# Designed miniproteins, single chains, part 24

Each design is a single chain, and the fold is of that chain. pLDDT is the mean over its residues in the fold that is shown.

## One batch from the design tools (miniprotein)

Design m814
Fold by ESMFold2-Fast:
Structure m814 (fold): chain A 57 residues (1-57)
Amino acid sequence: MKPLSKRERAAAASALLGGHSPRTVADTVGLSPKTVTRAIRQLEEQGISPEQAAGEV
């Protein structure tokens, strides 16, 4: 499994903290919705809080 980029982590954190859909965040940051959804899943699997993920950007 490849580690998430800082941008992918920030997108996932933004979706989780703001309650935005993965598609809305993906459109904002220039990622695919699938990439944002996978990033959210990886954060949950690794036990990384959305606040910590946002702080890496």
Scores: mean pLDDT 73

Design m815
Fold by ESMFold2-Fast:
Structure m815 (fold): chain A 109 residues (1-109)
Amino acid sequence: SDIEKGLELARQGKFEEAAKYFKKYYEKNPTKVNKMIYALALILAGKVDEGLAILREIGNEKITFTKEDLLYLIELSRLAAEWARKQGRRDLAVLFESMRRFYELLLGL
């Protein structure tokens, strides 16, 4: 699937290509969770302001997560935190690490 291909590419550091697959997945399955996944992928691809704008828009909305959604969000927020650390973006590293811990908590980890 597009989401699985996107995640595989993100794990390989191919963030621009990954964002393309996550965008396709979101367009086919336009849920708030898939929009969040796409936003994290945009940030990893260097489109930081665009991705953060999407996350702010979603931040006040009620979201229901499946176990599979949480696993994707955990992996992408982990990669985003690592990316932010490597870029010297301490503010974003703290944000993405907090997001990862929140999703882990919701999953019962």
Scores: mean pLDDT 86

Design m816
Fold by ESMFold2-Fast:
Structure m816 (fold): chain A 55 residues (1-55)
Amino acid sequence: SLVDSFRQLLESLRDASPAQQQAVADWFLAEARAAGTPEAVLAEMEREARRFLAE
């Protein structure tokens, strides 16, 4: 699923800088939104990004 792919992408960036993690998360979310991904799925992805980026 897109959520699982996004989670895997974020995890692969675990050792990257917080700025790089945020930039990639923002880019992926923007692409998903542009592709017409349902709002419920986008909301889940946004929750995953917030959870991952929290200290």
Scores: mean pLDDT 81

Design m817
Fold by ESMFold2-Fast:
Structure m817 (fold): chain A 92 residues (1-92)
Amino acid sequence: MELKKKILEILIEMLQLGQATAQQLASLSGEEADKLEAEAEAQLKKLMEEAGKLIEKLTGKKLETYEEIEKAILEIAEENKELLEELVKKAL
């Protein structure tokens, strides 16, 4: 349960990062937009790597690509909808 909760918390952080970045990008252009996108991508990669390590501990399978990690996170979210809803309420 703890590993699944941590993985879902990372998913929420990724979703919040994406939403915040999209809102800021709507009002930015040029170099400022490029810098924000680069910083957001770097943060997203760190979150994906952290999630990948937790998924390896949970499943015993090492995921080699970000696409595999993303798919695994979404499958865990789908299987644990009630827990995800509780974590979203706490994050708001």
Scores: mean pLDDT 81

Design m818
Fold by ESMFold2-Fast:
Structure m818 (fold): chain A 73 residues (1-73)
Amino acid sequence: MKELLEKVREYARKLAEEILEKDPNATLPQIVEEVRPKVIEYAKKLDPNLTDEQIRAVRIIVAEVALELLKKR
């Protein structure tokens, strides 16, 4: 699990950075809504047997990463 969550965090960061490069004024909800489904799909490819609790952790990581990137601006 820890290794999966670290890979998820890095992928979420990469996708969020790509959004901010295209639209520097993107809001937290816009970033989360765009990144979340892609990151969940990525996590399911890494582990097809993910529980609902693990998917919830992935959603939290996406929100954390988006907040961290917006804070740096």
Scores: mean pLDDT 82

Design m819
Fold by ESMFold2-Fast:
Structure m819 (fold): chain A 93 residues (1-93)
Amino acid sequence: KEALIEEIRRVAEEILRIFEERDDPHLEEIRALLEELLEAAGTASEAELERALQLLRDLLAIAKTEPVEVAAEKIKAALRWLLARLRAAQAAA
């Protein structure tokens, strides 16, 4: 479980670096969503963490390959969806 959380943190930091390098106005919102995700990860199951990591890897690819405005919108939407799902799973446990 700790290894999955560490990988999630590493991928999150790479996403943030890309938006920092581009001086993107969405950086603050993306950072806040990723911080909330890492907090929620501490109580998530291994299966939820594996799915979160896979999604973050997909989002990192989007951040590297798509125009910054399109990437920011997709990443914010996906992070909000993932965070809502993790919180719902936590509430149901």
Scores: mean pLDDT 80

Design m820
Fold by ESMFold2-Fast:
Structure m820 (fold): chain A 94 residues (1-94)
Amino acid sequence: KKEEYQARADSLLDQARELGVKLGEALGTPEEFEREFDRIRAATPVQRAAMAAYLAGKAEKIAKDSTPEVAEIARQFAEAYRALAKAYSELVKL
């Protein structure tokens, strides 16, 4: 059961990384998102939940102030990181 929840969180983390690369490339700052993702990977599950929520909020702001193309990528990033934050928050409660 706990292993199943961990596997789901890990799968969401992989998806979050792919969207981070996409958004970083769209903004011209791929190194910034790689650095932020490295911090998430080094973090505890509690810290991962908080960091993912923070990055989702940052992407929501980018979506409001960007071209439609970049805004769509930013929205997908925000949704994925919100899901990731929830998954790690739920895993911590187990």
Scores: mean pLDDT 81

Design m821
Fold by ESMFold2-Fast:
Structure m821 (fold): chain A 76 residues (1-76)
Amino acid sequence: MEVSGILGPLWVENGRYLAILESDGKLHLIEFPSKEAYEAALKAKAGDKLEAYLVENGKKIPVTLNLTKVVAVDNS
């Protein structure tokens, strides 16, 4: 599955690497599979593709994020 959107705030919570993706007026909770994936996301820019999980109803759904814009600053 591929989702296009704006990568918003990124943070670490209870050993999880999390972010918000805004797509078509909806906010999605994103989880990165590793610290390395999270560090790549911190350096990402518009046009980049990132592998991650959509977190929905307690499930992790594999997703490719197609970044249209990045507003992420380190919020840790």
Scores: mean pLDDT 83

Design m822
Fold by ESMFold2-Fast:
Structure m822 (fold): chain A 82 residues (1-82)
Amino acid sequence: LPKETLELIEETAKKASNPEAAKKMLELGAKLLGNDEEALTLAKSALKAVEGDTEEAIEEARKKTKYGEAAEGLIKQIAKAV
């Protein structure tokens, strides 16, 4: 994964109630997308969700990723974990 995506995953994980689980889920999700731009979008959306912009983050992930429903579910799980 690109350095920017990894840094965003790390920041998101730090804000989650279970940083280890959040980091693993985001890294797996990013790898499954198979596209650096979509992985970056997922990481940015997850960070927004844990920072309080959950609805905006879900909408952005859904629109900008090929697997919108899966990305939405992951973002909701990460947001719930904070």
Scores: mean pLDDT 73

Design m823
Fold by ESMFold2-Fast:
Structure m823 (fold): chain A 72 residues (1-72)
Amino acid sequence: SEEKKAHLIAVVEADFDALIAATDDEALKAELEELRDKYIAKLEAAKSDEELLAITGELLAEVERLLARYGL
C-alpha cells in the first residue's frame, strides 16, 4: 500500500540520518548519504509490496557490506 511504502521510506530516512549523525568519518558519511538517496529513490519507484520487500533486503545487504568495509 502507499501508506506502507510512505512509512517504510520514513523509517529508512530516519535510520540513515541517525547513522550519518553518529559517524565522524567523512568518507563513510558520504557513502551512507549516497546509499540512502539511492534506496529511497528505489522504494519510491516500487509498484508492489513484493518489490518493497526485495528492495529492503538489498538495502540491508548493502548497508552490511558498507559497514564491513569500514571495520564495523
Scores: mean pLDDT 87

Design m824
Fold by ESMFold2-Fast:
Structure m824 (fold): chain A 115 residues (1-115)
Amino acid sequence: TKAERAAEGAEKAAEGAREAARAAIEGGGDPRHQAAAGMSAGGASGSALLARRSGEPEKARRFARDAAESARAAAESARLGGESAGTERARELSEEGARKAEEGAEEAEKAAEEA
């Protein structure tokens, strides 16, 4: 259904956000940025769950957009974490995680438009 399509997009945003949070932790940057990325990933996961449970296209679309916003926030926090760690490895990990979160956000936004 259209609601299932939006929920699928929201889950992709949540998966990307979790990758960004993991990258921030693995890179060993400032604990504040690690915590912010983790909270944003939690927010994206919560939105994805609500989208899946909604059963209604309009609600699922709203939750997919919320998941996308949280995933983009996780990407930003991961990049800040990578910069704060001051190593090439941390920057590369955080950029890859942030890119995955942004790709997930784009999929959620697209699914919300098509739902």
Scores: mean pLDDT 89

Design m825
Fold by ESMFold2-Fast:
Structure m825 (fold): chain A 99 residues (1-99)
Amino acid sequence: EEKEKALAEYFRLRLLIEYSLQNAIEAVKQGNKEEALKYVDSAIELATRAAELLKDVFPDEAKHFEEVRKLLQEAKTAIENGDYDTALKLLEEALKKVR
């Protein structure tokens, strides 16, 4: 039951993270800093929730979301600094890790 509930919420959070990352990538490509930061912040929160949810039931998968969160924090810093090329690479790497 505990693992089944965690898996269902994990799949939901993963889809929401994918959606946020896709929108962040589009915003970066358009040079829309405000929208890019909004979606990156959403993805960071969702990845943090996923890692916390999974840490006791699927620790290897929880660690994977911690790596995603780290990439998203680096992408956020790049966006804030106007380094959209670096931000795009980091966001695309995070998206590949979530898929």
Scores: mean pLDDT 85

Design m826
Fold by ESMFold2-Fast:
Structure m826 (fold): chain A 87 residues (1-87)
Amino acid sequence: MAAELLAALEEAVARARAEGAPERVVEALEAIRDGDAEAAARHVAAATREEAERAGLSEEEIEALIARARERARALAALAAAARAAL
């Protein structure tokens, strides 16, 4: 499982680069892969706010989505760091 998670994250980064994804999306995936929870949270928060504002959500809805996205990003980065330590 640990090795599978790291392999999936590496593949996600490689595909994002190959498909010409926005640099911020690539940076978020790299931060998650590398176990950098704070960098992952920052990139995900910025991307979430931009998309939610375009969707016309209220500030309360935007803040709730950002909080949830940041916690998920930190959790994934922490799992990636733990998986890396287990290898």
Scores: mean pLDDT 80

Design m827
Fold by ESMFold2-Fast:
Structure m827 (fold): chain A 78 residues (1-78)
Amino acid sequence: SELREEYRRAQEELAAEWERREPTMSEAQRAELAARLEAIVAEAKPKALEAGAAGDREKFLEILVEAQRRGLEALREV
């Protein structure tokens, strides 16, 4: 499915950016990233659990793709 492929691409992009950025990040940048990632998870988790409980696979994947892309954006911004 398109969403599954988008999720896979988002995961690959995040992994590649993390590998590039991780060794160059300061403690302050790591702390900022951690806070942003916690906020993303806090917003996504209840929505993902609701979609999963409803058996809405497409909605579940959409939420995961959005969370991954927001994580990538956070990593690029710090």
Scores: mean pLDDT 81

Design m828
Fold by ESMFold2-Fast:
Structure m828 (fold): chain A 113 residues (1-113)
Amino acid sequence: DEARKEEEAEEKLRKEKIDEMIKEEKDPVEKLILFIDYELLIAYKESLSKEELEEKINKVIKKVIEELGFITEELKNLIKNLFEAAVNKDPKVRQLYENLVKKLREIYKKKKE
């Protein structure tokens, strides 16, 4: 299938570009935001099953813990709500994304003040 091969090639190139941007970014919070942007775009474009959605959410949560050392229950809920909205094509995705980004910056850049 020509179309399938083209989509697979485009996805691979997009992933390589995102991986390069993540490597160039020196701030671990901004690196995580780039990672979330990519995973959110995939969730928004694909028709994910409940299991696939749960795996995406768990992958993002794991990445937060690996990059930033910990995660709050509030942040887990924000991630879950954002990805659930994305797979449902909910117009609130943008607002939920902006709230998550703001909360990530507040928790990991300002909590020691």
Scores: mean pLDDT 75

Design m829
Fold by ESMFold2-Fast:
Structure m829 (fold): chain A 82 residues (1-82)
Amino acid sequence: MAKEKIDELLKSIEKLLDEAAQRLANGTLTPEQLAEIQRKIFSLTDEILRLAEEAGLDVEEVEQKISDIIKKSTKKYQELKA
């Protein structure tokens, strides 16, 4: 089902952001690797929004979920860096 697939893709974004945050905090992530992760996140975001639109879901609600995941990972990164 479209919602289930979107939830799986959202979890994939969360995992990528968590891994990036930990590696940035530990100094083990190069700028090139960060750029690659960002490109993957953008591709997943585009796919999620496309699936939401095709399924007749509320695209704004899905965008809000993506935003919330990014904010949560940013907060986690700030805590790890402190």
Scores: mean pLDDT 79

Design m830
Fold by ESMFold2-Fast:
Structure m830 (fold): chain A 63 residues (1-63)
Amino acid sequence: GVEAVAAAAERAGYSREKAEEYGRLAVEAVKESGVLGATLELVRRGLPLHTASGLAAIAERSL
């Protein structure tokens, strides 16, 4: 769920507020577009590709 993605984002160095935002975004994007679509959306929001891919994969595993 969102909490698992947020925890991973905090480990990557994002603030709690940003981590929660990215967690919600990643979970919703995986539901709408799958892991690849979520990865691209996170990259569009300014995350590095490797971080975006990791967060999208955690979001998928948490569904």
Scores: mean pLDDT 84

Design m831
Fold by ESMFold2-Fast:
Structure m831 (fold): chain A 103 residues (1-103)
Amino acid sequence: KEELKKELEKAVDEYSRKILEAAQTPEDRAVAEGARAALYYYTDQIIKAIEEENSKELVKQYTKKAIESLDKYADLARHNPEMVKALEEAKKKIEEIGEKIVS
C-alpha cells in the first residue's frame, strides 16, 4: 500500500506544520512539539504495521493511540482555538487514512 503510506507521510508533515504555525506562546510551542512528536511516532508505527503485511489490528491500535494522544494535546491547547482546530483536523485525517488502510 505505497500510496497510503505516502498519503500518511504527507498528512503528518502538513498537520505538524499547521500545529506549529498556530502556536502563539512558548507554552503553545511546547504542546505543538509534543503533538508533532506523537504524530511522527504513531504514524511511523502505522507504516511499519503496513510493511509487515499482516497487521490490520496493529494499524487500528496505533491509529487509536494517535487519536488519543492528539485529544490530550487539544485539551492542553484549549486556550488557542487555531491550534485546537489544527489538532482536530489532524485527528480526522489520520482516522480516515487508518480506515482506508484496514479496508
Scores: mean pLDDT 83

Design m832
Fold by ESMFold2-Fast:
Structure m832 (fold): chain A 89 residues (1-89)
Amino acid sequence: MIKEKLEEILKEAKEEAEKNPKEVDEEEVKKKVEELMETLRRTAPQELIDYVEKKLEEARKFGEELGTNQPVYEFVTRAKEFLEEYFGA
């Protein structure tokens, strides 16, 4: 149920950004995104990579509406932790 957990993580990331809005360093967000994508390319099938990319776009759009990159940061941080634990990476 990887896709269900990623949907849950995206929902939690959005909720965190709405309830506790924070300014996040754009360079740190970019670094976290690259780290997540490196983990995925190393461990995940293409279908899962495509799915995460889609969820990342949803987080970006939500962040644009809120005027913050926090949803992307929260999603990437939580998704990377989950995927590393799941794949033993």
Scores: mean pLDDT 82

Design m833
Fold by ESMFold2-Fast:
Structure m833 (fold): chain A 94 residues (1-94)
Amino acid sequence: MEPSKEELLEEAIKLAEEIAKRTEKSNPEVAKNAKEIVELAKKLLEGEISEEEFFEKVEPLLVRMHALAQQANDEETVKLIEELGKILKKYKEL
């Protein structure tokens, strides 16, 4: 069953919040970038920004988070970031 765009954004928000919570003390820059993704996803959900602006801002945040988590050897956080990327890719393909 194909999820709706709204359901995918809600899943992305929950996962980004979990990443932020997990990394708040161990990797504050990952946590900060995850919180920025949460705020951008909420703005997109409320119609305050376009999909184009959302992806322009979120894609570099995801790349930075992934690199930082890999550098920290935080394999679990890397997996969560990759899962977040897959959810957002699915949203973009709808």
Scores: mean pLDDT 86

Design m834
Fold by ESMFold2-Fast:
Structure m834 (fold): chain A 62 residues (1-62)
Amino acid sequence: YATALDLLMRDRLSASDAAKRVAEVEGISLSTARRWVTTILNADDEDRLERAAEELRQRMLS
């Protein structure tokens, strides 16, 4: 679930465009994708990775 990070870092997309792509690629709602992108953009580099790992951990435990 590094897709949001990859899109933001590699493609330098706007938050809105990144959210649409994440929603399509991951098969999640646009609302959830926008939350991921916003969380990543607002965090420091280390915090961005930790938040992405937390989302992944929640999926694994569910």
Scores: mean pLDDT 64

Design m835
Fold by ESMFold2-Fast:
Structure m835 (fold): chain A 100 residues (1-100)
Amino acid sequence: TEEVRRRLEELERQIGRLIEAGDTAGAIRAARERVRLIEEALRRGLISVQEAILLLRETKAMVELILRVAKKQGDEESAAEAEALLEELDARIAELEAQA
């Protein structure tokens, strides 16, 4: 859906702005919202399994950047949250790839 695509792009831009502002906690929350939107779209048949894998990989790249920024800032809480989200994303991507 064009609406889902626009919302995903908006969340990507929001994550970028939050990272630039040094708001790692906000960036993690936006990344989790992006994951929820991808999962909702997949569940409703609005995107394919292959498209969901690509979108989750893109979200993973954003979270890897958030982790780097959190570590540079000495934000141990946000770094731990980003590491947990990366583990969740890796597990979900592997599950979806087994279905594709």
Scores: mean pLDDT 89

Design m836
Fold by ESMFold2-Fast:
Structure m836 (fold): chain A 88 residues (1-88)
Amino acid sequence: METFKEIAKLAAWARETGKYEEAKEKIKELLEKAMKEGEVELVSDEERRSSVAVPREIAELLKDPAKRAEAERLAREVEEAMRKAFEA
């Protein structure tokens, strides 16, 4: 979760400053580290027809109906931030 907050901050910073190359490199490094540490899990997304990398805590929350809406919102926010950084 902390790693994805950092990624979201970097993506926002890149959008405001135009320094997408620096943000993209840093985001990629953070994701690789989080995956190695087991903080991030790939989850199949039926709506987007692909797997998305989400924090393990969010992946677990997606299985809980009471927490699902908030977990989906946070995962979507992270995915959008990453997409913007990698598309630049």
Scores: mean pLDDT 64

Design m837
Fold by ESMFold2-Fast:
Structure m837 (fold): chain A 77 residues (1-77)
Amino acid sequence: SLEETQKELARKQVELAIRQGAVDVLDRMIAVLRSKGDSPANVAKIAKLQAEKAELQAQIKALQQEIAQLQAQINKL
């Protein structure tokens, strides 16, 4: 139903916003670590955060595609 599709869209939009916020936090953390020098420990920490960011970006892309499909369904009604 339209109501069920709207509720699903709202849930996916919240999930997207949470993951976008997490990427912003990771970007800030990476920037801070880069400012502290190039020690092997800092390089390893940056690599771990970049891997976590890549996973979040993949999830964001999937959510954006799902949201676009749900919006297209609503717009056809």
Scores: mean pLDDT 89

Design m838
Fold by ESMFold2-Fast:
Structure m838 (fold): chain A 69 residues (1-69)
Amino acid sequence: MEEEIEKALEEIEKWLKEHHTPDQARMGLAAARAAYHEAVSRGLSTEEIIELMKRAAEQGVRNQALLDA
């Protein structure tokens, strides 16, 4: 479970760094980590945790892009 989530987080971080600015990547990764903590506290499944982390990363990038505009 944790190893699979760690692997997903590493892939999210890599994708963010390849496709977004450093500030957007940082905000996306921070959002993904926050979503992980919330999802674990709610007792969600590994698949649900990974999905929420991906969605949170995308939202974090969008929030930073709005600040950059």
Scores: mean pLDDT 81

Design m839
Fold by ESMFold2-Fast:
Structure m839 (fold): chain A 69 residues (1-69)
Amino acid sequence: GAARARAALEAALAALRAGDVATAERHLIQSMTFAPPEAVPAIAAAGRALGAGDVAAAERHLQTALERL
C-alpha cells in the first residue's frame, strides 16, 4: 500500500542524501512493489537518473513520487 511505498521512497531519499546510491536503488526497487500507478512514472524516472549517475535528478523525481502517494 501507499504507506509501505512512502517508507521505501523516504528510505531511498535518505540513502541518496547520504551518498549511498546502492542502498537508494534497493529501496527504490522495493517502492515499485507497493506504489500506486500515479507514482510509478516518477519512480521509474528516479531509477533512470540513478543509472545515469544524476543524483540531483533522482532526488527531484523521488520527491515527485512522494507527492503522488
Scores: mean pLDDT 82

Design m840
Fold by ESMFold2-Fast:
Structure m840 (fold): chain A 87 residues (1-87)
Amino acid sequence: MEEEERRKQLEEEILEGLKRIIIAVGAIEALTTGDRDAAWAQVMAQIDTLYAAHGLTVTAADRAAARAAFDAALAAVRQQRARLAAL
């Protein structure tokens, strides 16, 4: 029982790490191409594939958290660009 719970926790930590990488790559792609909606669609497709590979389903809460992280990454880079343009 304890080992099964530990395995699930490690799988969750790996999934969270991979989601962060997918979101970061998607944010970079959105900034490189200028197509935020296409980049977000790609991020969601990759997260859906990741979850399916682990026998999981993406919930509304997971989708909302991923969107918030994606938007935060874009906002951070926009702030840096605005600061650079002001120089």
Scores: mean pLDDT 78

Design m841
Fold by ESMFold2-Fast:
Structure m841 (fold): chain A 61 residues (1-61)
Amino acid sequence: PFSREQLEADYQEAVKLGLVEEAQFGKDRALAAERIGKYGYESPFDLAQREKAAAVRAQQA
């Protein structure tokens, strides 16, 4: 099942890749979890972070 801990793991990977700062990571995790819980969707901010992560994955392909 979905949990904040799963979002946290994803954001930790983004921080390790240099896409997000540690301080911002905490805020992003909390905000994303609340938005998914309330609306069942991601904000444009969350989308931007995911796109950066996807771009890094594309480099590995």
Scores: mean pLDDT 58

Design m842
Fold by ESMFold2-Fast:
Structure m842 (fold): chain A 78 residues (1-78)
Amino acid sequence: MENKEKAKKAAIKAVNAAYNGDYKSAIEYIEEVLEHGGPQVAAGTLKASIEVAREAGKDEVAEELEKWAKEKGLELPG
């Protein structure tokens, strides 16, 4: 239960960091999501962060998140 709440809070922080153009913090928060929520929750957070970064015109943030995902072997379902 506690780990699910930690993953949820980290996911919100990751999306906010991506929106603000802070890819370093976004990656750190996604790593927290991976640690507490597992790869499926981390993949969902990563996808949301990439989408939000692109909507905010932060294409470089989206690119860095995509590179990080490939390095970690983190696959987005569907």
Scores: mean pLDDT 81

Design m843
Fold by ESMFold2-Fast:
Structure m843 (fold): chain A 80 residues (1-80)
Amino acid sequence: SSEELADQLIELLKDPEATVEQLEALLGDKLEAYMKEEGFKGTKEEYLKLQRNALSALEDSPLALERFKQELVQLLEQVS
């Protein structure tokens, strides 16, 4: 489900050693669709770093983390 996929993505983003290959294994074709939907023009490595930094900035706020997860769920459902 999109919620399970969002949870797995969040756990991957918490790992500072997470690779693009792991991200692609999790998201497949959805990764490129997600990047395109957000208008991101960089590399997959840059996108992974951007998302990791965004999540890290929210780790002290349960409300912000829940909103981040819900935004991921909606994006994953839109590109399905």
Scores: mean pLDDT 78

Design m844
Fold by ESMFold2-Fast:
Structure m844 (fold): chain A 87 residues (1-87)
Amino acid sequence: REKLEEEFQRLLEETDRAAQAVADAYDAGDLEAAKKALEELERKAKRLKEFIETAEYLPLSEEEKKKLVEAMEGAIEQAKKMVEELE
């Protein structure tokens, strides 16, 4: 259980860092860096979603899981719009 919570926190932190990398690249006007950061964000978010869906003993309610997935999907859509604005 504790190890699952540690893995969950690690995946959250990695996903947050990936989202920040997209924002940093957007602020710098670097289209190639923004595209690469978006791919990493999508990859990290997919792993986090799979972890949330498969982790039987994760101490999250179904509502909390849904909100977290929706927040991740919103972040990805925002990141995609940022990349489109740089094109």
Scores: mean pLDDT 79

Design m845
Fold by ESMFold2-Fast:
Structure m845 (fold): chain A 81 residues (1-81)
Amino acid sequence: MEEEERRREEAIRKAEEAARKMVRDEAAGKYGYVRGPQKLLEEAREIGRRIGLEIGESEEAAEEAARKAVETALRESQTLP
């Protein structure tokens, strides 16, 4: 059980990191264009799900964490002075 709890927490953390990196990479123009928030949220769901599957735990939790991270990063990136 301890290892399952650890994998679950790791999946959530990795999903959040991946989602935040994706938003930062988009803002930096690494993809040559801005895809927009709708597509970023959709990709975050996919990334979270994949990370959850790789770890074997918490697919829904990883997906939700990734989505929240993208929403937060998008709000931060929209505040350009």
Scores: mean pLDDT 67

Design m846
Fold by ESMFold2-Fast:
Structure m846 (fold): chain A 67 residues (1-67)
Amino acid sequence: MKVGDEVVIKNPKTGKEVKTTLKGIVEVDGKLYIALSTEVMKELEVKVGDEVLVKANGEEVKATVKA
């Protein structure tokens, strides 16, 4: 998945999902980090450092929230 893709972000602790456009994703040492807006983080009830599931184009990947 890439910046500009339409994605569904899920908080695995609460089951909450938000549909959004991917604004930033970076891979560092095989680990994915996703940039979320403050509004999306509030809707998902996640904070920087939390893990989320990102769904796009039939793929589901685990990413860590980075502000």
Scores: mean pLDDT 79

Design m847
Fold by ESMFold2-Fast:
Structure m847 (fold): chain A 93 residues (1-93)
Amino acid sequence: MIEAVIEVWLPEEEFEERARRLEAAMRALAEAASQNTGERVEVRFTRLPELKGRLLKVVVEIRSEAPEMPELARAATEIAAALGEKAEVEVRE
């Protein structure tokens, strides 16, 4: 099973709106991947109350046995970068 962990930093003033858009985009990506591969793609969202400057963190965890996980992790990171001020990704096997 491959796991991609994406840490996304969102502005405090727009946190709820951007976090909601991020969650919707990530769930849509995972659903499309599950339909296309036939493998289960799990997505978990964790909102952290830890303030770093004016940014709050969301952790997105994507897990699947699909061989397309590297492509999925890349797409997810691009979504995170578009909606967040900062995004960091770690892929675990």
Scores: mean pLDDT 78

Design m848
Fold by ESMFold2-Fast:
Structure m848 (fold): chain A 63 residues (1-63)
Amino acid sequence: SRQEELSALGREIVASVPAEDHDRAQDALVRLVTGHRVEESIAELVALGGDGALARRLAELGA
């Protein structure tokens, strides 16, 4: 389902983020799926070590 795909993408994005930054990464993922500050949230995820291409895909699927 779409929700399962969104969950899988979120987990894959966060998998490349250090454990100490997971709370910040989760906050950014929530903003992406709700369409809030999308570009800033993608940039934050990339800065934390997340996958920017997957973050973009998550934003597109969540919108």
Scores: mean pLDDT 80

